Designed miniproteins, single chains. Designs and how they scored, part 86

Each design is a single chain, and the fold is of that chain. pLDDT is the mean over its residues in the fold that is shown.

## One batch from the design tools (miniprotein)

Design m2985
Fold by ESMFold2-Fast:
Structure m2985 (fold): chain A 64 residues (1-64)
Amino acid sequence: HMEKHEEIRKERQENVDKVADEISRLEQQAKAAPPEERLELDIEIGVKIIAAVFGVEFHEPKPL
């Protein structure tokens, strides 16, 4: 406790787990989707993987 490095590591781990869960869900959807929709989902998955690997989240406006 009160270890800033450990706190940052834990927060980073939680963010990675959250993104990995989203990617996993999209991959499952892509596997079940027809080829036309699968292409769009594969692109979305690729973008999320790249963002996660570089540690940069794509900041989108909140849905209004």
Scores: mean pLDDT 67

Design m2986
Fold by ESMFold2-Fast:
Structure m2986 (fold): chain A 75 residues (1-75)
Amino acid sequence: MGEEALELVAEAVRKAKNLDDQVIATLTLMGVYLALKAGDYETAARIAEKGAELSTDPEVRELLRQAAELLKQAS
């Protein structure tokens, strides 16, 4: 669950084509990683959801939404 979600967020960082989405996806990756290290899957899911809401690229948004859904299932 956590590893799959982190890979989806990392893929969003790699696929981001504009600077705003790159910054959002990178901050989302850092936040999700730290929340997972703390064992807080609920916070990790909320961070991924917020990243998806703030992202403008449909591919980036969808990857972050998928990550959030996996993290919610683990909560």
Scores: mean pLDDT 85

Design m2987
Fold by ESMFold2-Fast:
Structure m2987 (fold): chain A 93 residues (1-93)
Amino acid sequence: ALKVAEEYVKKGEQALKAGDYETAARLYAQASVSYLVAGDYEKGREALQKAADAASKAGPEVLERVLANAILQGGLEGEEVKKKMQEIVEELL
């Protein structure tokens, strides 16, 4: 999971450099889920913060959608991941 999360972070940073903020937000959100599933809550929170920052640059609709998708995916991965994603979302808002 950690290797996959690191790959999503790198792709997200490439998207940011290209000015594709929406793609960057999605990739960082995927990295966050991967980190949280692996139990790395600190890196998971960091990745979700980067997703929110990128989404904000793309527009407020993108931020809401990215956060909602991250919470839903967390629920599919397990109750603890869902709770951590909800905590991070509350910190971002």
Scores: mean pLDDT 74

Design m2988
Fold by ESMFold2-Fast:
Structure m2988 (fold): chain A 67 residues (1-67)
Amino acid sequence: MKGTITLPGNQASADAAVQAAEDMGAKATARIEGDTVTLEIVSENREQLTKAAIAAAKAAMDAEDAG
């Protein structure tokens, strides 16, 4: 199944979010427009999608704090 998340961020946030989602076993693609990151996550089930989405959002926030 597929989920889409929109969050504030930059390239570092996008890269961190994709990596975190993939670490949860999902597939993720990020697109950047201005200061907005749109993350598309694909997973086999809703539970995995939810976990990947939470991990991705947290990683994106952590990446902003590090930069």
Scores: mean pLDDT 79

Design m2989
Fold by ESMFold2-Fast:
Structure m2989 (fold): chain A 89 residues (1-89)
Amino acid sequence: SKEEVLKWLEEEADRLGLSEEDKELLKKLTEKFLETHSEDEVRGYALLALTGLLMLRLKLATIEEIIEMFRELGVPEEAIEAIKKLMES
């Protein structure tokens, strides 16, 4: 269910130590994507967003390198733009 996706997302974000502001933004973007995408697709995009944030935090890659990786993986541009906003926050 939508509620199960949002609960899972909150738990994953907490495990990665995201701020309350970043968690709220991620939740808002996830709710919007659930209107037009399947739960499995949204979980996949959320995992990519969390992975990108972790890579950025650990200084393993720049925002531009992370975004290019997601494009190569076939992530739709709408999801890439949402993830980019989260990483720039």
Scores: mean pLDDT 80

Design m2990
Fold by ESMFold2-Fast:
Structure m2990 (fold): chain A 81 residues (1-81)
Amino acid sequence: SPIEEALLLVEILLQESKTLSAEEVLASLRKLIDHLSTSDDPAFQEAVALLQEALARIEEDPSSAIEELQRVVDRLRALGA
C-alpha cells in the first residue's frame, strides 16, 4: 500500500540517520519530501506533511533528528493500522 511504501522509505532514512551527520539527514529528508510530493496519492501527501514537520523541527534542533524521524515512523504505522 502507499502508506507501507512511505513507511519503508522513512524507516530506511531512520536507520541511515544513525550513521549520517545532521546535515546529511536534512539533505536526505528534503530529497524524500520532493520525491513523495510529486504523487497525488493521499497517503504520500500525509507522509509529506509529517516529514515537513520533522524537517522544521530538525532544522531548529539538529540533535533531535533520530527522535523526529522515529515520531514520523510511529505516526505512519498508526495511519497504516
Scores: mean pLDDT 84

Design m2991
Fold by ESMFold2-Fast:
Structure m2991 (fold): chain A 70 residues (1-70)
Amino acid sequence: SLQEQLEELRRRLRRVTAELDRLTAELVARIQAGRVLSPEELADLVGRILRLQDEQLRLQAEIDALEKQM
């Protein structure tokens, strides 16, 4: 059903948001601890954050479109 699809999308959005918050908090904690990130660790974290931000925007757009249909 449309309601089941909407709830699944909202569940995915919550997971993506939580993961973004976790990675951001980890990055801040490492900086505050004075730990220097390797170029590989930095590239990995930035790449993951950018992918999650893109996914968050796409999920929100899908939710908005589905809500208009209901």
Scores: mean pLDDT 83

Design m2992
Fold by ESMFold2-Fast:
Structure m2992 (fold): chain A 73 residues (1-73)
Amino acid sequence: KVIELLRKAIEAAHAAGAFDEILPYVREAISAVEKGDKEKTLEALNRAIEAAQKAGVTDAVRYLEEAKKVVEE
């Protein structure tokens, strides 16, 4: 669910040439999800969304925002 959306965000970032700018925050989000840490997951997702917006990767922003909605439930 969340991990699949994070994988799609990274694929979009790689295709757009912004992989290195976005990957660290998505990696933190994956780690936090695996540990069940909702607060850290949301913080990492917010940082990843900001990085994707700054890089202009609209597809990555959409996947990361969907992942955030799933986590907030």
Scores: mean pLDDT 82

Design m2993
Fold by ESMFold2-Fast:
Structure m2993 (fold): chain A 62 residues (1-62)
Amino acid sequence: MLDEAVAALSELTGLPPAVARALLVREAREIVANGFKGLSPDSFLARLGLSREELEALAALP
């Protein structure tokens, strides 16, 4: 899950995998902390096809 999402985000944004991973985890934490409020279907997270459960798992990473 995480490795696939990081690879997809890296390809989508052109960011290095390490930077894409940090961005993905940070954004997942923010979205989950706000109860998925304001998550647009056109956002990069929605574009990655991540489920609510997958976003919650990413937000729980140390």
Scores: mean pLDDT 71

Design m2994
Fold by ESMFold2-Fast:
Structure m2994 (fold): chain A 101 residues (1-101)
Amino acid sequence: MEKKVIVKATVTSEDGRTVEVELEIPLKEGSTARVSVDARGRATVKVEVYDEDGNLIGKATLTVREGETATVEIPLKDGYKLTITARLEGGRLTLEVKVEK
């Protein structure tokens, strides 16, 4: 079975509403996953990255307002890295994750 990473994100909007999302991504160069959730005004995205065995390997916090994009890189095993991009536009937060090497 191919190795994978699990990205757990907690999205808190300006009104205090919280949405939890989980993305599973193969640990392979060029693998991408995307999710979109409703968020208005401002979104705070708390990201935790786990390996396939459930070990926490990285975490980050991104904050974006309407029209903003934020990006963070998290180092992974075997020379891989995870690029996480959050964009808030039109009351929707899009979270995109990409595996790079």
Scores: mean pLDDT 84

Design m2995
Fold by ESMFold2-Fast:
Structure m2995 (fold): chain A 79 residues (1-79)
Amino acid sequence: MSAEEEKEFRELLKKIVELVEQGKEESEELRNLVKEALEMKKRLKIDEKTLYEMIKEVSSNEELALKVIGLIEREERKQ
């Protein structure tokens, strides 16, 4: 993964975190961003550990990070 691709992926994760923090968990916008993040994860071959560390880095607190991780895991399990 290039530094530019890493930055783009981190910005996408930050948008997901911001929507969850705003209580928009059931929004179509959040669902579409989560799907986009999962497709980028597959394309860039990002492992689960790296994804979780990146989510923690872009989250304002650990509880929010864990909530976002749970939402992404639930969406990935549906695929």
Scores: mean pLDDT 80

Design m2996
Fold by ESMFold2-Fast:
Structure m2996 (fold): chain A 65 residues (1-65)
Amino acid sequence: SLAERVARASALLPLAPGVIRRALELLDAGERSIATIARALGLPPSTTRRFLEELRRRGLIPADW
């Protein structure tokens, strides 16, 4: 479930659960642009990429991301 993935991601990243949920919802909706996700989260693109790479490595987001 989305809630399960948010809880697991919150244990790995120094981000508020609401920010993580927003990122996961964008990815589940098919968004793949780091720039778009970064803007939605209010984070630099480089920081956003590092967090998304960690989530992908742990199997919490789509592998095609």
Scores: mean pLDDT 82

Design m2997
Fold by ESMFold2-Fast:
Structure m2997 (fold): chain A 67 residues (1-67)
Amino acid sequence: SKEEEYRERFDRALHEIGRVMRRLTPEQRAALAARVQKALGEMSGKTPEEQYRVAEELLREARRAAA
């Protein structure tokens, strides 16, 4: 289903954020980890698509920091 596709993409985005975080400085990693933790805490009531969009935004931020 479309919802299953978004759940799968969400999981892949979270794994990729974790991988990118390993390449950041300790300061950048702590800041991004705090942002990710806050966002994950606010996921309640969101649809799979909305959850994926949040994860996608966090991944873009992580990739910009690592560039």
Scores: mean pLDDT 86

Design m2998
Fold by ESMFold2-Fast:
Structure m2998 (fold): chain A 112 residues (1-112)
Amino acid sequence: MELIEKYLEKGKELKEETIEEIEKIYEKYKPKLNPEEAKELEELVKSVKLAIEKGDFEVALLAAAVALTIAKRELKKNPDDESIKTLLAAVEEIAELIQKAIDKILEKIEKE
């Protein structure tokens, strides 16, 4: 089936845009984070960018989902930690952005 081939080709068109938007999210949240949470966000951004550069938007979304689960667990242990709350918000915004990119790829396939 041509579906996977079309997905990969349409994904290539969105790689640079998606990476740029992820970098903007990172720069927006980085100054609001303590060093530990800033490092966690940096590692997530690196993993997500690497996956997207390979065209693996689904792997990028999985990385964000795992990071979201970890951040939620950390927040349950420290419910008043503003840095962890900020990290959670950053990870949620990254996950939403990746999902929107996947949705755009699928819409481009449906128009053909």
Scores: mean pLDDT 84

Design m2999
Fold by ESMFold2-Fast:
Structure m2999 (fold): chain A 84 residues (1-84)
Amino acid sequence: MHMLSLDEALKIYEEVKEGKKLPSELLRQSAKVLLEEAKNSSDPKKRLELAQMALTLLNQIPKKTPEDLELIKEAQKLIDEARK
């Protein structure tokens, strides 16, 4: 019911980097948090980092839903905008 905090999303990203397999819903919720923080950041470098982290989490979801595909597009757009 409550959205994950940024700190929780960052911890989930570190676990994925370590090769841990996490539930798709947890990956999705964490990616959403990272994307919202990216959108709220005025720093292009911070936006790029957060969007790339979110994309990494979404790519770990084995069967992607339409929502996952939309989040991937959003992450890719933020990455492209940050790179100019």
Scores: mean pLDDT 83

Design m3000
Fold by ESMFold2-Fast:
Structure m3000 (fold): chain A 104 residues (1-104)
Amino acid sequence: GLEKAKEYIRKARELLEKAKEAIKKGDLKTALEYLEKALEYLEEALKYLTEETKEELIELAKELLEAALELADVAAKQGDRDTLLRAIGLALRAIGLLIDLELK
């Protein structure tokens, strides 16, 4: 229920902050891994969605989308095609999560 949703949201937020720091340091592989795990926690939190958690989930999904797009931009500039494609994949999944949240 609510407590489980809040735990997944907290874990996703912590991983998002770690991903943002990894992007700043140019550690794209670590950033990608943190973003993938953060998205998995947000997707899990959606299963326990409540009115109290909906706005925070939307906020974090938007932050994850922004971080994934920043990772894609940095990867493109470095010629890291694998990270670029995976970051685009994460951005698309974050958009899907936002659509699902808006329809609920």
Scores: mean pLDDT 87

Design m3001
Fold by ESMFold2-Fast:
Structure m3001 (fold): chain A 61 residues (1-61)
Amino acid sequence: AVEVLRAAALRLGLPEERIDEIIKQAKSDEQAAVLVANEAIRLGATPQEVGDAVHAEIQAR
């Protein structure tokens, strides 16, 4: 779950250091997913692009 989230965040263009910070600070995988999605949207991604990135990483496994 965390590995999929990290890979999707990298695909969306989030800085690796910021992804690691979010994952480390999150209290659950669900919280980490919400924080990553919100950060990607803040940087210009659409909700659809976030969903597509997550789906691509799940399908690669």
Scores: mean pLDDT 78

Design m3002
Fold by ESMFold2-Fast:
Formats: C-alpha cells, structure tokens, sequence
Structure m3002 (fold): chain A 65 residues (1-65)
C-alpha cells in the first residue's frame, strides 16, 4: 500500500500542471475524467490512478480555499 501511495503522489506531482490547465478550461470533474483516461492509456493500474486522482483533487481543492 505505501509504495502505491508514493507512486500515486509522484504521478500527481508530475501531472499537476496538466490537471490545473484542464481544470481552468473544463472544471474539476471533466479535468479529472480526462486525466484518468490519459493515465489509463499509459498503462497505469486502476488503483494507482484512483490514488493519483485523489491527490490531484486535494491539490486543486487547496487552491479553492
């Protein structure tokens, strides 16, 4: 579990700029859906994608506070 969390955090950090750009253009739900599909096409596991998306949602939510 901890290794999957660290991998997911790294993916979230690497894709944060992309997620933020999509968020500004399409809103959070559409940005997350599009990014999840991009990660799936790159061969990441569903569990890692779910964790990375969770971390990205948290980062975007912090900007709204």
Amino acid sequence: MKELEEEARKIADEHFDRALELYKKKGVNEAIDELAKELEKRGYSTEVIALAIGYLRDKIAELEK
Scores: mean pLDDT 78

Design m3003
Fold by ESMFold2-Fast:
Structure m3003 (fold): chain A 113 residues (1-113)
Amino acid sequence: DLEKKAIELLRELGKILGNEELAEKLIELLKEALKSDEATRRLIHGEMLDLGFEENAVALAQAAVLLSEAVRHNDEELIEKIGEIIEKYKNDEDKLLSELLKLGLEFEKKLNS
């Protein structure tokens, strides 16, 4: 159920940001990451992603990492928080991108410290 919620949130985010193709690729990586610690590490470090310096691509990748980790650790609160950000800022792309990037940076700091 959490995996399905994560996939639905990534797909919705892809539609909002106008990059459904990248969202579907990230959904595939998320499904693979949930079956392997190695795949999860690769997703977290972005090693599997050929992303440009576009903010929407970075935000989608950060959301995929956060959702993957939330599903792996049964962290329903993290999934809910991501969903709340998407719903609150779905009509304000700049704020949506900044809030997702901020959440991703805070999560990375927590993992490394």
Scores: mean pLDDT 72

Design m3004
Fold by ESMFold2-Fast:
Structure m3004 (fold): chain A 98 residues (1-98)
Amino acid sequence: SEIDKVVEEIRKILDEAREKIKQATSNDEVVSIAKEAVDKLLEIARKAGLDDKTIEQFRKVFDTLIEKYKNDKEKLFKALESLAASLEVAIRRHLRER
């Protein structure tokens, strides 16, 4: 189903981001990796049909979390996972509303 594909793509993005963040040697590299992962997550949301206003609100929250936790890889990744789960819920609701 479309939602199963969305869930798998989100999981893949988060798994790739986790490994890259683990190997990162600077805060700038961590921020770059996290922002790339966010761009990929928001592209999934856009393709699923979420409106630009909703996508911009998620982007703002992701950017805030990245800046807050850029010095703590574990907290940053947990925050990204939590917000990605919220994004998944928004996508699921949109897809059910037809």
Scores: mean pLDDT 86

Design m3005
Fold by ESMFold2-Fast:
Structure m3005 (fold): chain A 65 residues (1-65)
Amino acid sequence: GAADAAALRSATSGATTLDEAKTALSEALPTITNANAKKALVEAVNATTAAELNTGASEALLSSS
C-alpha cells in the first residue's frame, strides 16, 4: 500500500553506498505489511551484488504500489 511505498522511498532516499542501502532496507523491513514487498526486501538485504540489491528493492517498491 501507500504506507509501504512511502517507507521504502524514505529508506532508499539517503543511501549512497551498498552498505547504507542494505542497512536502510533492513530497518524498513519490519514496517512493511505487503508479503510480496517483504520477500523482495529480504532478497535485497541478502544480495551479493549491487545489481541484485537494486532489483530486489525495485520489486519491493513495485509490490508496495
Scores: mean pLDDT 74

Design m3006
Fold by ESMFold2-Fast:
Structure m3006 (fold): chain A 94 residues (1-94)
Amino acid sequence: MTGGELTDEDIKKKIEELEKEIERLREEILEALEDEAVREEFERLFEEKRYAAAEELAREAGEEVYRLTLRLHELESLKAMFESILKLIKKRKE
């Protein structure tokens, strides 16, 4: 089993995959919400990147919305990690 060294192109592909999954999860969360005011609040929190606050709000919205919001927060954290790695690789090439 290769403990794979990630190239900058591999990391870019991972970021693109995470961006697609994040967009899908955001849409799925919003579709699961029946209350327009709650949906607008989630949209605002997502735009502000306040995922921890969205997670707290999701606890009141139901188990499925909470589960999806936890996954969204995890994917956003992973994306931030890969973006940080990509920045470090770019600095090494300069």
Scores: mean pLDDT 78

Design m3007
Fold by ESMFold2-Fast:
Structure m3007 (fold): chain A 79 residues (1-79)
Amino acid sequence: SADAEKALGLIYSDPNVVSLEITELTDDTYTVKVVFEAKTGEEAKKALEDIVKNSPAIVSSEIKVEGKRATGTLTISNK
């Protein structure tokens, strides 16, 4: 969907993105593993949370902080 493409585009274009991996693709959803890096893990987490908040196609998120990185497991609606 256009909303899913927009959400993925926001992640790909974010200056904090280190890696993006599509781990599962179904007709209805993308499951995406994203790694963000900033000066602190809290800043990396906030950058990823801001993307999630501004992307209604992201229907669930699980974010883990490790050092200066935030790793997100995101479910993006493809409807």
Scores: mean pLDDT 84

Design m3008
Fold by ESMFold2-Fast:
Structure m3008 (fold): chain A 72 residues (1-72)
Amino acid sequence: SEELEKLQADYKKYKEINNAETVEDLRSLLEKARKEKAPERDILVLEMMIAYKEGDYERARQLAERVEALKA
């Protein structure tokens, strides 16, 4: 699926940016981002990566679309 290939590419890109590979690391980053009131886009990226790691590709795709919509 082209959609899955796009999602895999997006995940790889954001994994490199955030330097996080485990769901535990991503959840820690998400909690910190929420406490620090990070930009909505940054929070959505972390939520997308968690959904992808958990195998919820439909949720990850929906979150990725929201991330793209928030590009300046």
Scores: mean pLDDT 79

Design m3009
Fold by ESMFold2-Fast:
Structure m3009 (fold): chain A 73 residues (1-73)
Amino acid sequence: SMLEEAQKIADKIAKETPGVKSAEVRVEGKEIFVEVSAEDTSPESLEAARKASEKVIKELKKKFPDAEVKEGL
């Protein structure tokens, strides 16, 4: 499913990014929401989570060009 494929991409990027705890994907119709969690509140971990979020969104837009990909809580 779109959710399973999107979550696999998010999980891979989170696992490969030091300072990132996890990445969660939610699908609502044609919209994909991405939330990346930092390991802690340090500036380095918060920056890593922000960069990982950008990377997940970019990869999901390539994989699902007809879907609207956004940051979400």
Scores: mean pLDDT 85

Design m3010
Fold by ESMFold2-Fast:
Structure m3010 (fold): chain A 81 residues (1-81)
Amino acid sequence: MAKEEASPERIERERKVVEIARDVVNGKLSLEEGAKKLLELGVSEDDVKIAVENLKTASKASREAAVDVLEVGVRLMEEIG
C-alpha cells in the first residue's frame, strides 16, 4: 500500500544517493568509491551490497535508465510535496 509522503530530509538524502549512482554510471566514481559514499550517507551495508551487485550485473544502459527513473521520482516528490 502507499505510505506517507517523503520528508524533505529523506528527499535530500535520496537526491545524494542518485548523484552518487550517476557518478558511478558515468565513471567518475568506482563501484568501491560509490559504495563508500553510500555508507557515509547512512545506507546500510546490506543495501549497499545489493546495489553494488546489481550495478555489476546490469548493462550500462540499464544502470543509466534506473538512475534516470530515480532522479525523476525525486524531482516529482519535490514538486508535489
Scores: mean pLDDT 69

Design m3011
Fold by ESMFold2-Fast:
Structure m3011 (fold): chain A 58 residues (1-58)
Amino acid sequence: AVDDIKLLANSLLNNADPDTIAKLAKKAGLDGDLIKKLYEEGDKIGIADLLMDKLLEM
């Protein structure tokens, strides 16, 4: 779980394709479609909030 979130975070930092981000988000237990939408919109704060919420649940 934490390793899946780390992989997602690294992919976000390396400007990966939106479809790759969606797949990694789903693997990390997040809403991949929502993360993809926020990523395409450039909503970095929205993505960060979702990642932080997931980490705090662990």
Scores: mean pLDDT 80

Design m3012
Fold by ESMFold2-Fast:
Structure m3012 (fold): chain A 63 residues (1-63)
Amino acid sequence: SEAERYANGAAAYAASGDAAGAARQAKLTGEFSGKPEEGERAARAALDGDGVAAGRYAKLAAE
């Protein structure tokens, strides 16, 4: 799904140290899954430098 693709993107950007890229992909995950709050939680984790949490929350937003 589009949401799953964006969630994978958020995790990949976070792993590479691109916090802004990870946050954008995380927000898109929430928008496409109908879970904007989960997407925003993932984006916040990414911007706070917590790449592991960003990937985890993005995956939760995608399901």
Scores: mean pLDDT 84

Design m3013
Fold by ESMFold2-Fast:
Structure m3013 (fold): chain A 83 residues (1-83)
Amino acid sequence: SMDDMVRQFDRTVREARDLIRTLRGSSNPQVQQIGDDMDRRVDDIQRQGDDAVRNRDVQRVRQIGTQVQGMVDYLRKLIQSDM
C-alpha cells in the first residue's frame, strides 16, 4: 500500500541520515567530504519523495525508495570496509 511504502521510505531515509552523520563525524577530510555530498543528496531525495507522496505518485515513490535504499547499501558497505 502507499502507507507501507511511505513508512519504508521514512525508515530508509532515517537510516541514511544516521550513516551520513557517522561519515561527517570522521577525522578524515575525504570521508567528511563524502558525508557532506551524501547529506545534500539525501536532502534532495527527501524533497523528491515528499513531492511524490503529496501527488500520490506511487511509481515515483517506488523509484525514490529504490534510490535511497541504494544509498543506504553503499554507505553501509563503505563504513564496514573502508572506515
Scores: mean pLDDT 86

Design m3014
Fold by ESMFold2-Fast:
Structure m3014 (fold): chain A 73 residues (1-73)
Amino acid sequence: MLTPFQKKLEERVEKELKDEIEELEKLVREVHKLQAQNAPQSVIDEAFKKAREKEEKVREKIEKIKKELEEEE
């Protein structure tokens, strides 16, 4: 039920960004781990900052892939 465009986008994201998505998931898990351990707020804030920076870069790369697929038509 996915459109051919959505299927191609998912395949490209899986292929090109799998490692980066795994890194993002690892950073998010680190934040949750630090919160569960009652780490100092400054340490939690640093981990959040790293996760946010990685999330932003992943989003930018997904946008680029989406634009490339639209351009290929």
Scores: mean pLDDT 79

Design m3015
Fold by ESMFold2-Fast:
Structure m3015 (fold): chain A 78 residues (1-78)
Amino acid sequence: MAAVVAALRELAERGLGEVTREALLEIARERGLDLEEARRALEEHRGEVPEARDRELARLYREGVRLLEEAKARAEAE
């Protein structure tokens, strides 16, 4: 989850805007991420340009979101 939260932070920093920060927190809540950690990560890095390593974290975020969506779909199915 920590890597997913860090990638979430990177996506917010890429100019998704204020409304998107709120949307990301809602997504974190829905997927059972630590809402306070997600909020803290977004706030701490709001003004930083992601490094090359953070691009890999964004990739992990997309992979993590995909896995969370699949897990959620499985839970909703049974």
Scores: mean pLDDT 51

Design m3016
Fold by ESMFold2-Fast:
Structure m3016 (fold): chain A 86 residues (1-86)
Amino acid sequence: SLEEAENAKNEGNLAFNNGNYDEAIEKYRLAILLTKPLVKSEEDVSKLQVYFNNLAAAYEKLNNLAGAENVKKEGNAYLDEIRKKL
């Protein structure tokens, strides 16, 4: 559900704030996984964009700049495609 996705994002934020960036990545990826099949509106797309942005930030904290850049590119490409289907 979208509620479970938001809960996963919030758990990711807690892990991020505690310096547990690997756990944050896992939680943000879960939020994305749960949200993708449920996107029906621009509001849902905006939530998914937040999850991709948070995921990229967690990669940056691990000094995985290539991983962060790839997440940003993949997220933007996916969000552009899903908007065309709404």
Scores: mean pLDDT 87

Design m3017
Fold by ESMFold2-Fast:
Structure m3017 (fold): chain A 74 residues (1-74)
Amino acid sequence: MSLAEQQAVNRAANRAYEYVLENKERLSDEELFERAFEIAREELRRGAPGLSEEAIERYARAIAESVLEQVRRE
């Protein structure tokens, strides 16, 4: 990945993580995943315009899954 794409992935992961951590007590895992996925997609589209839509969806899903797993361990 380019530096800009790497930074976009890091921003997406950090924003998704913050949202999930703040809302884990009030939302279901399904709702948390859907919102984390949306946040990650938005950040990736904004920060990495060179990524295909397929790549954006793949990275956003991986970020949402990883973030939920991390928060469940905490």
Scores: mean pLDDT 83

Design m3018
Fold by ESMFold2-Fast:
Structure m3018 (fold): chain A 88 residues (1-88)
Amino acid sequence: SSPKEPVPVVPVSFKVRNKETGEVLESGPISVPVEKLEEFVELVKKVLEKEGYEVVEVEVKEEDVSTKLLNRENVERLLKEMKEYVEK
């Protein structure tokens, strides 16, 4: 396993609407690596659309950037799993 490394992260929240019921739900905040922010947000949007949700709002709290000890291999694996899910 790769060692945990200090990684800058930013909190991200999603507001979503269920396309069938019209129910609006909030998800997060989720701590997202700043270097992966754009990729993560786009993948989450695609996953949610595939699950039948419309992304109404994405909130990135840039003022709340912090540093967390993360295993980079686990982050890369999560992104890969999301990509594979979207492609199915």
Scores: mean pLDDT 83

Design m3019
Fold by ESMFold2-Fast:
Structure m3019 (fold): chain A 68 residues (1-68)
Amino acid sequence: SEEEEKAIKELVRNGSVIAAKMLEAIKEGDKEKAEKYQQVVDLIEQAAEGSFEAVKEAAEKAKALVKE
């Protein structure tokens, strides 16, 4: 659907920002932050496998983390 396509594009954009933040957290030695970002990366991987539930969850969590 158009709605799903829009969500996927937004997730891809936010995913790159999250990956950058995760690398920064790893460099700083912040395990808690790195683990939080890693969870979203894992959800993005699941979304790539075609899970509708994973796509929605990943999109919501990615938006929240980019806002932080």
Scores: mean pLDDT 75

Design m3020
Fold by ESMFold2-Fast:
Structure m3020 (fold): chain A 87 residues (1-87)
Amino acid sequence: SNIEKARELLRQARQLELAGSPTDEVVQKLVEAIKEVEDFEELVRLAQEENVSPGLLARAVHRYETGRDPDAAEMEEILREIARILG
């Protein structure tokens, strides 16, 4: 299923993060995972289960939606929404 593919891609992104790979490579892998999940709340829960950094997830979500990385205000808004879903 698309959810299982998303989990595998999130797991790969976490492995890249732990290996100290460039942030752009981690974010690009997260963008691939985002394409496999239609529900944002489900995406956020899956990312939390796979121990993906909220900041990297926020950057990937914004890049998926807009084609660019978020500014400080956009980052704060996305992180607030992620925190709402997980809290």
Scores: mean pLDDT 88

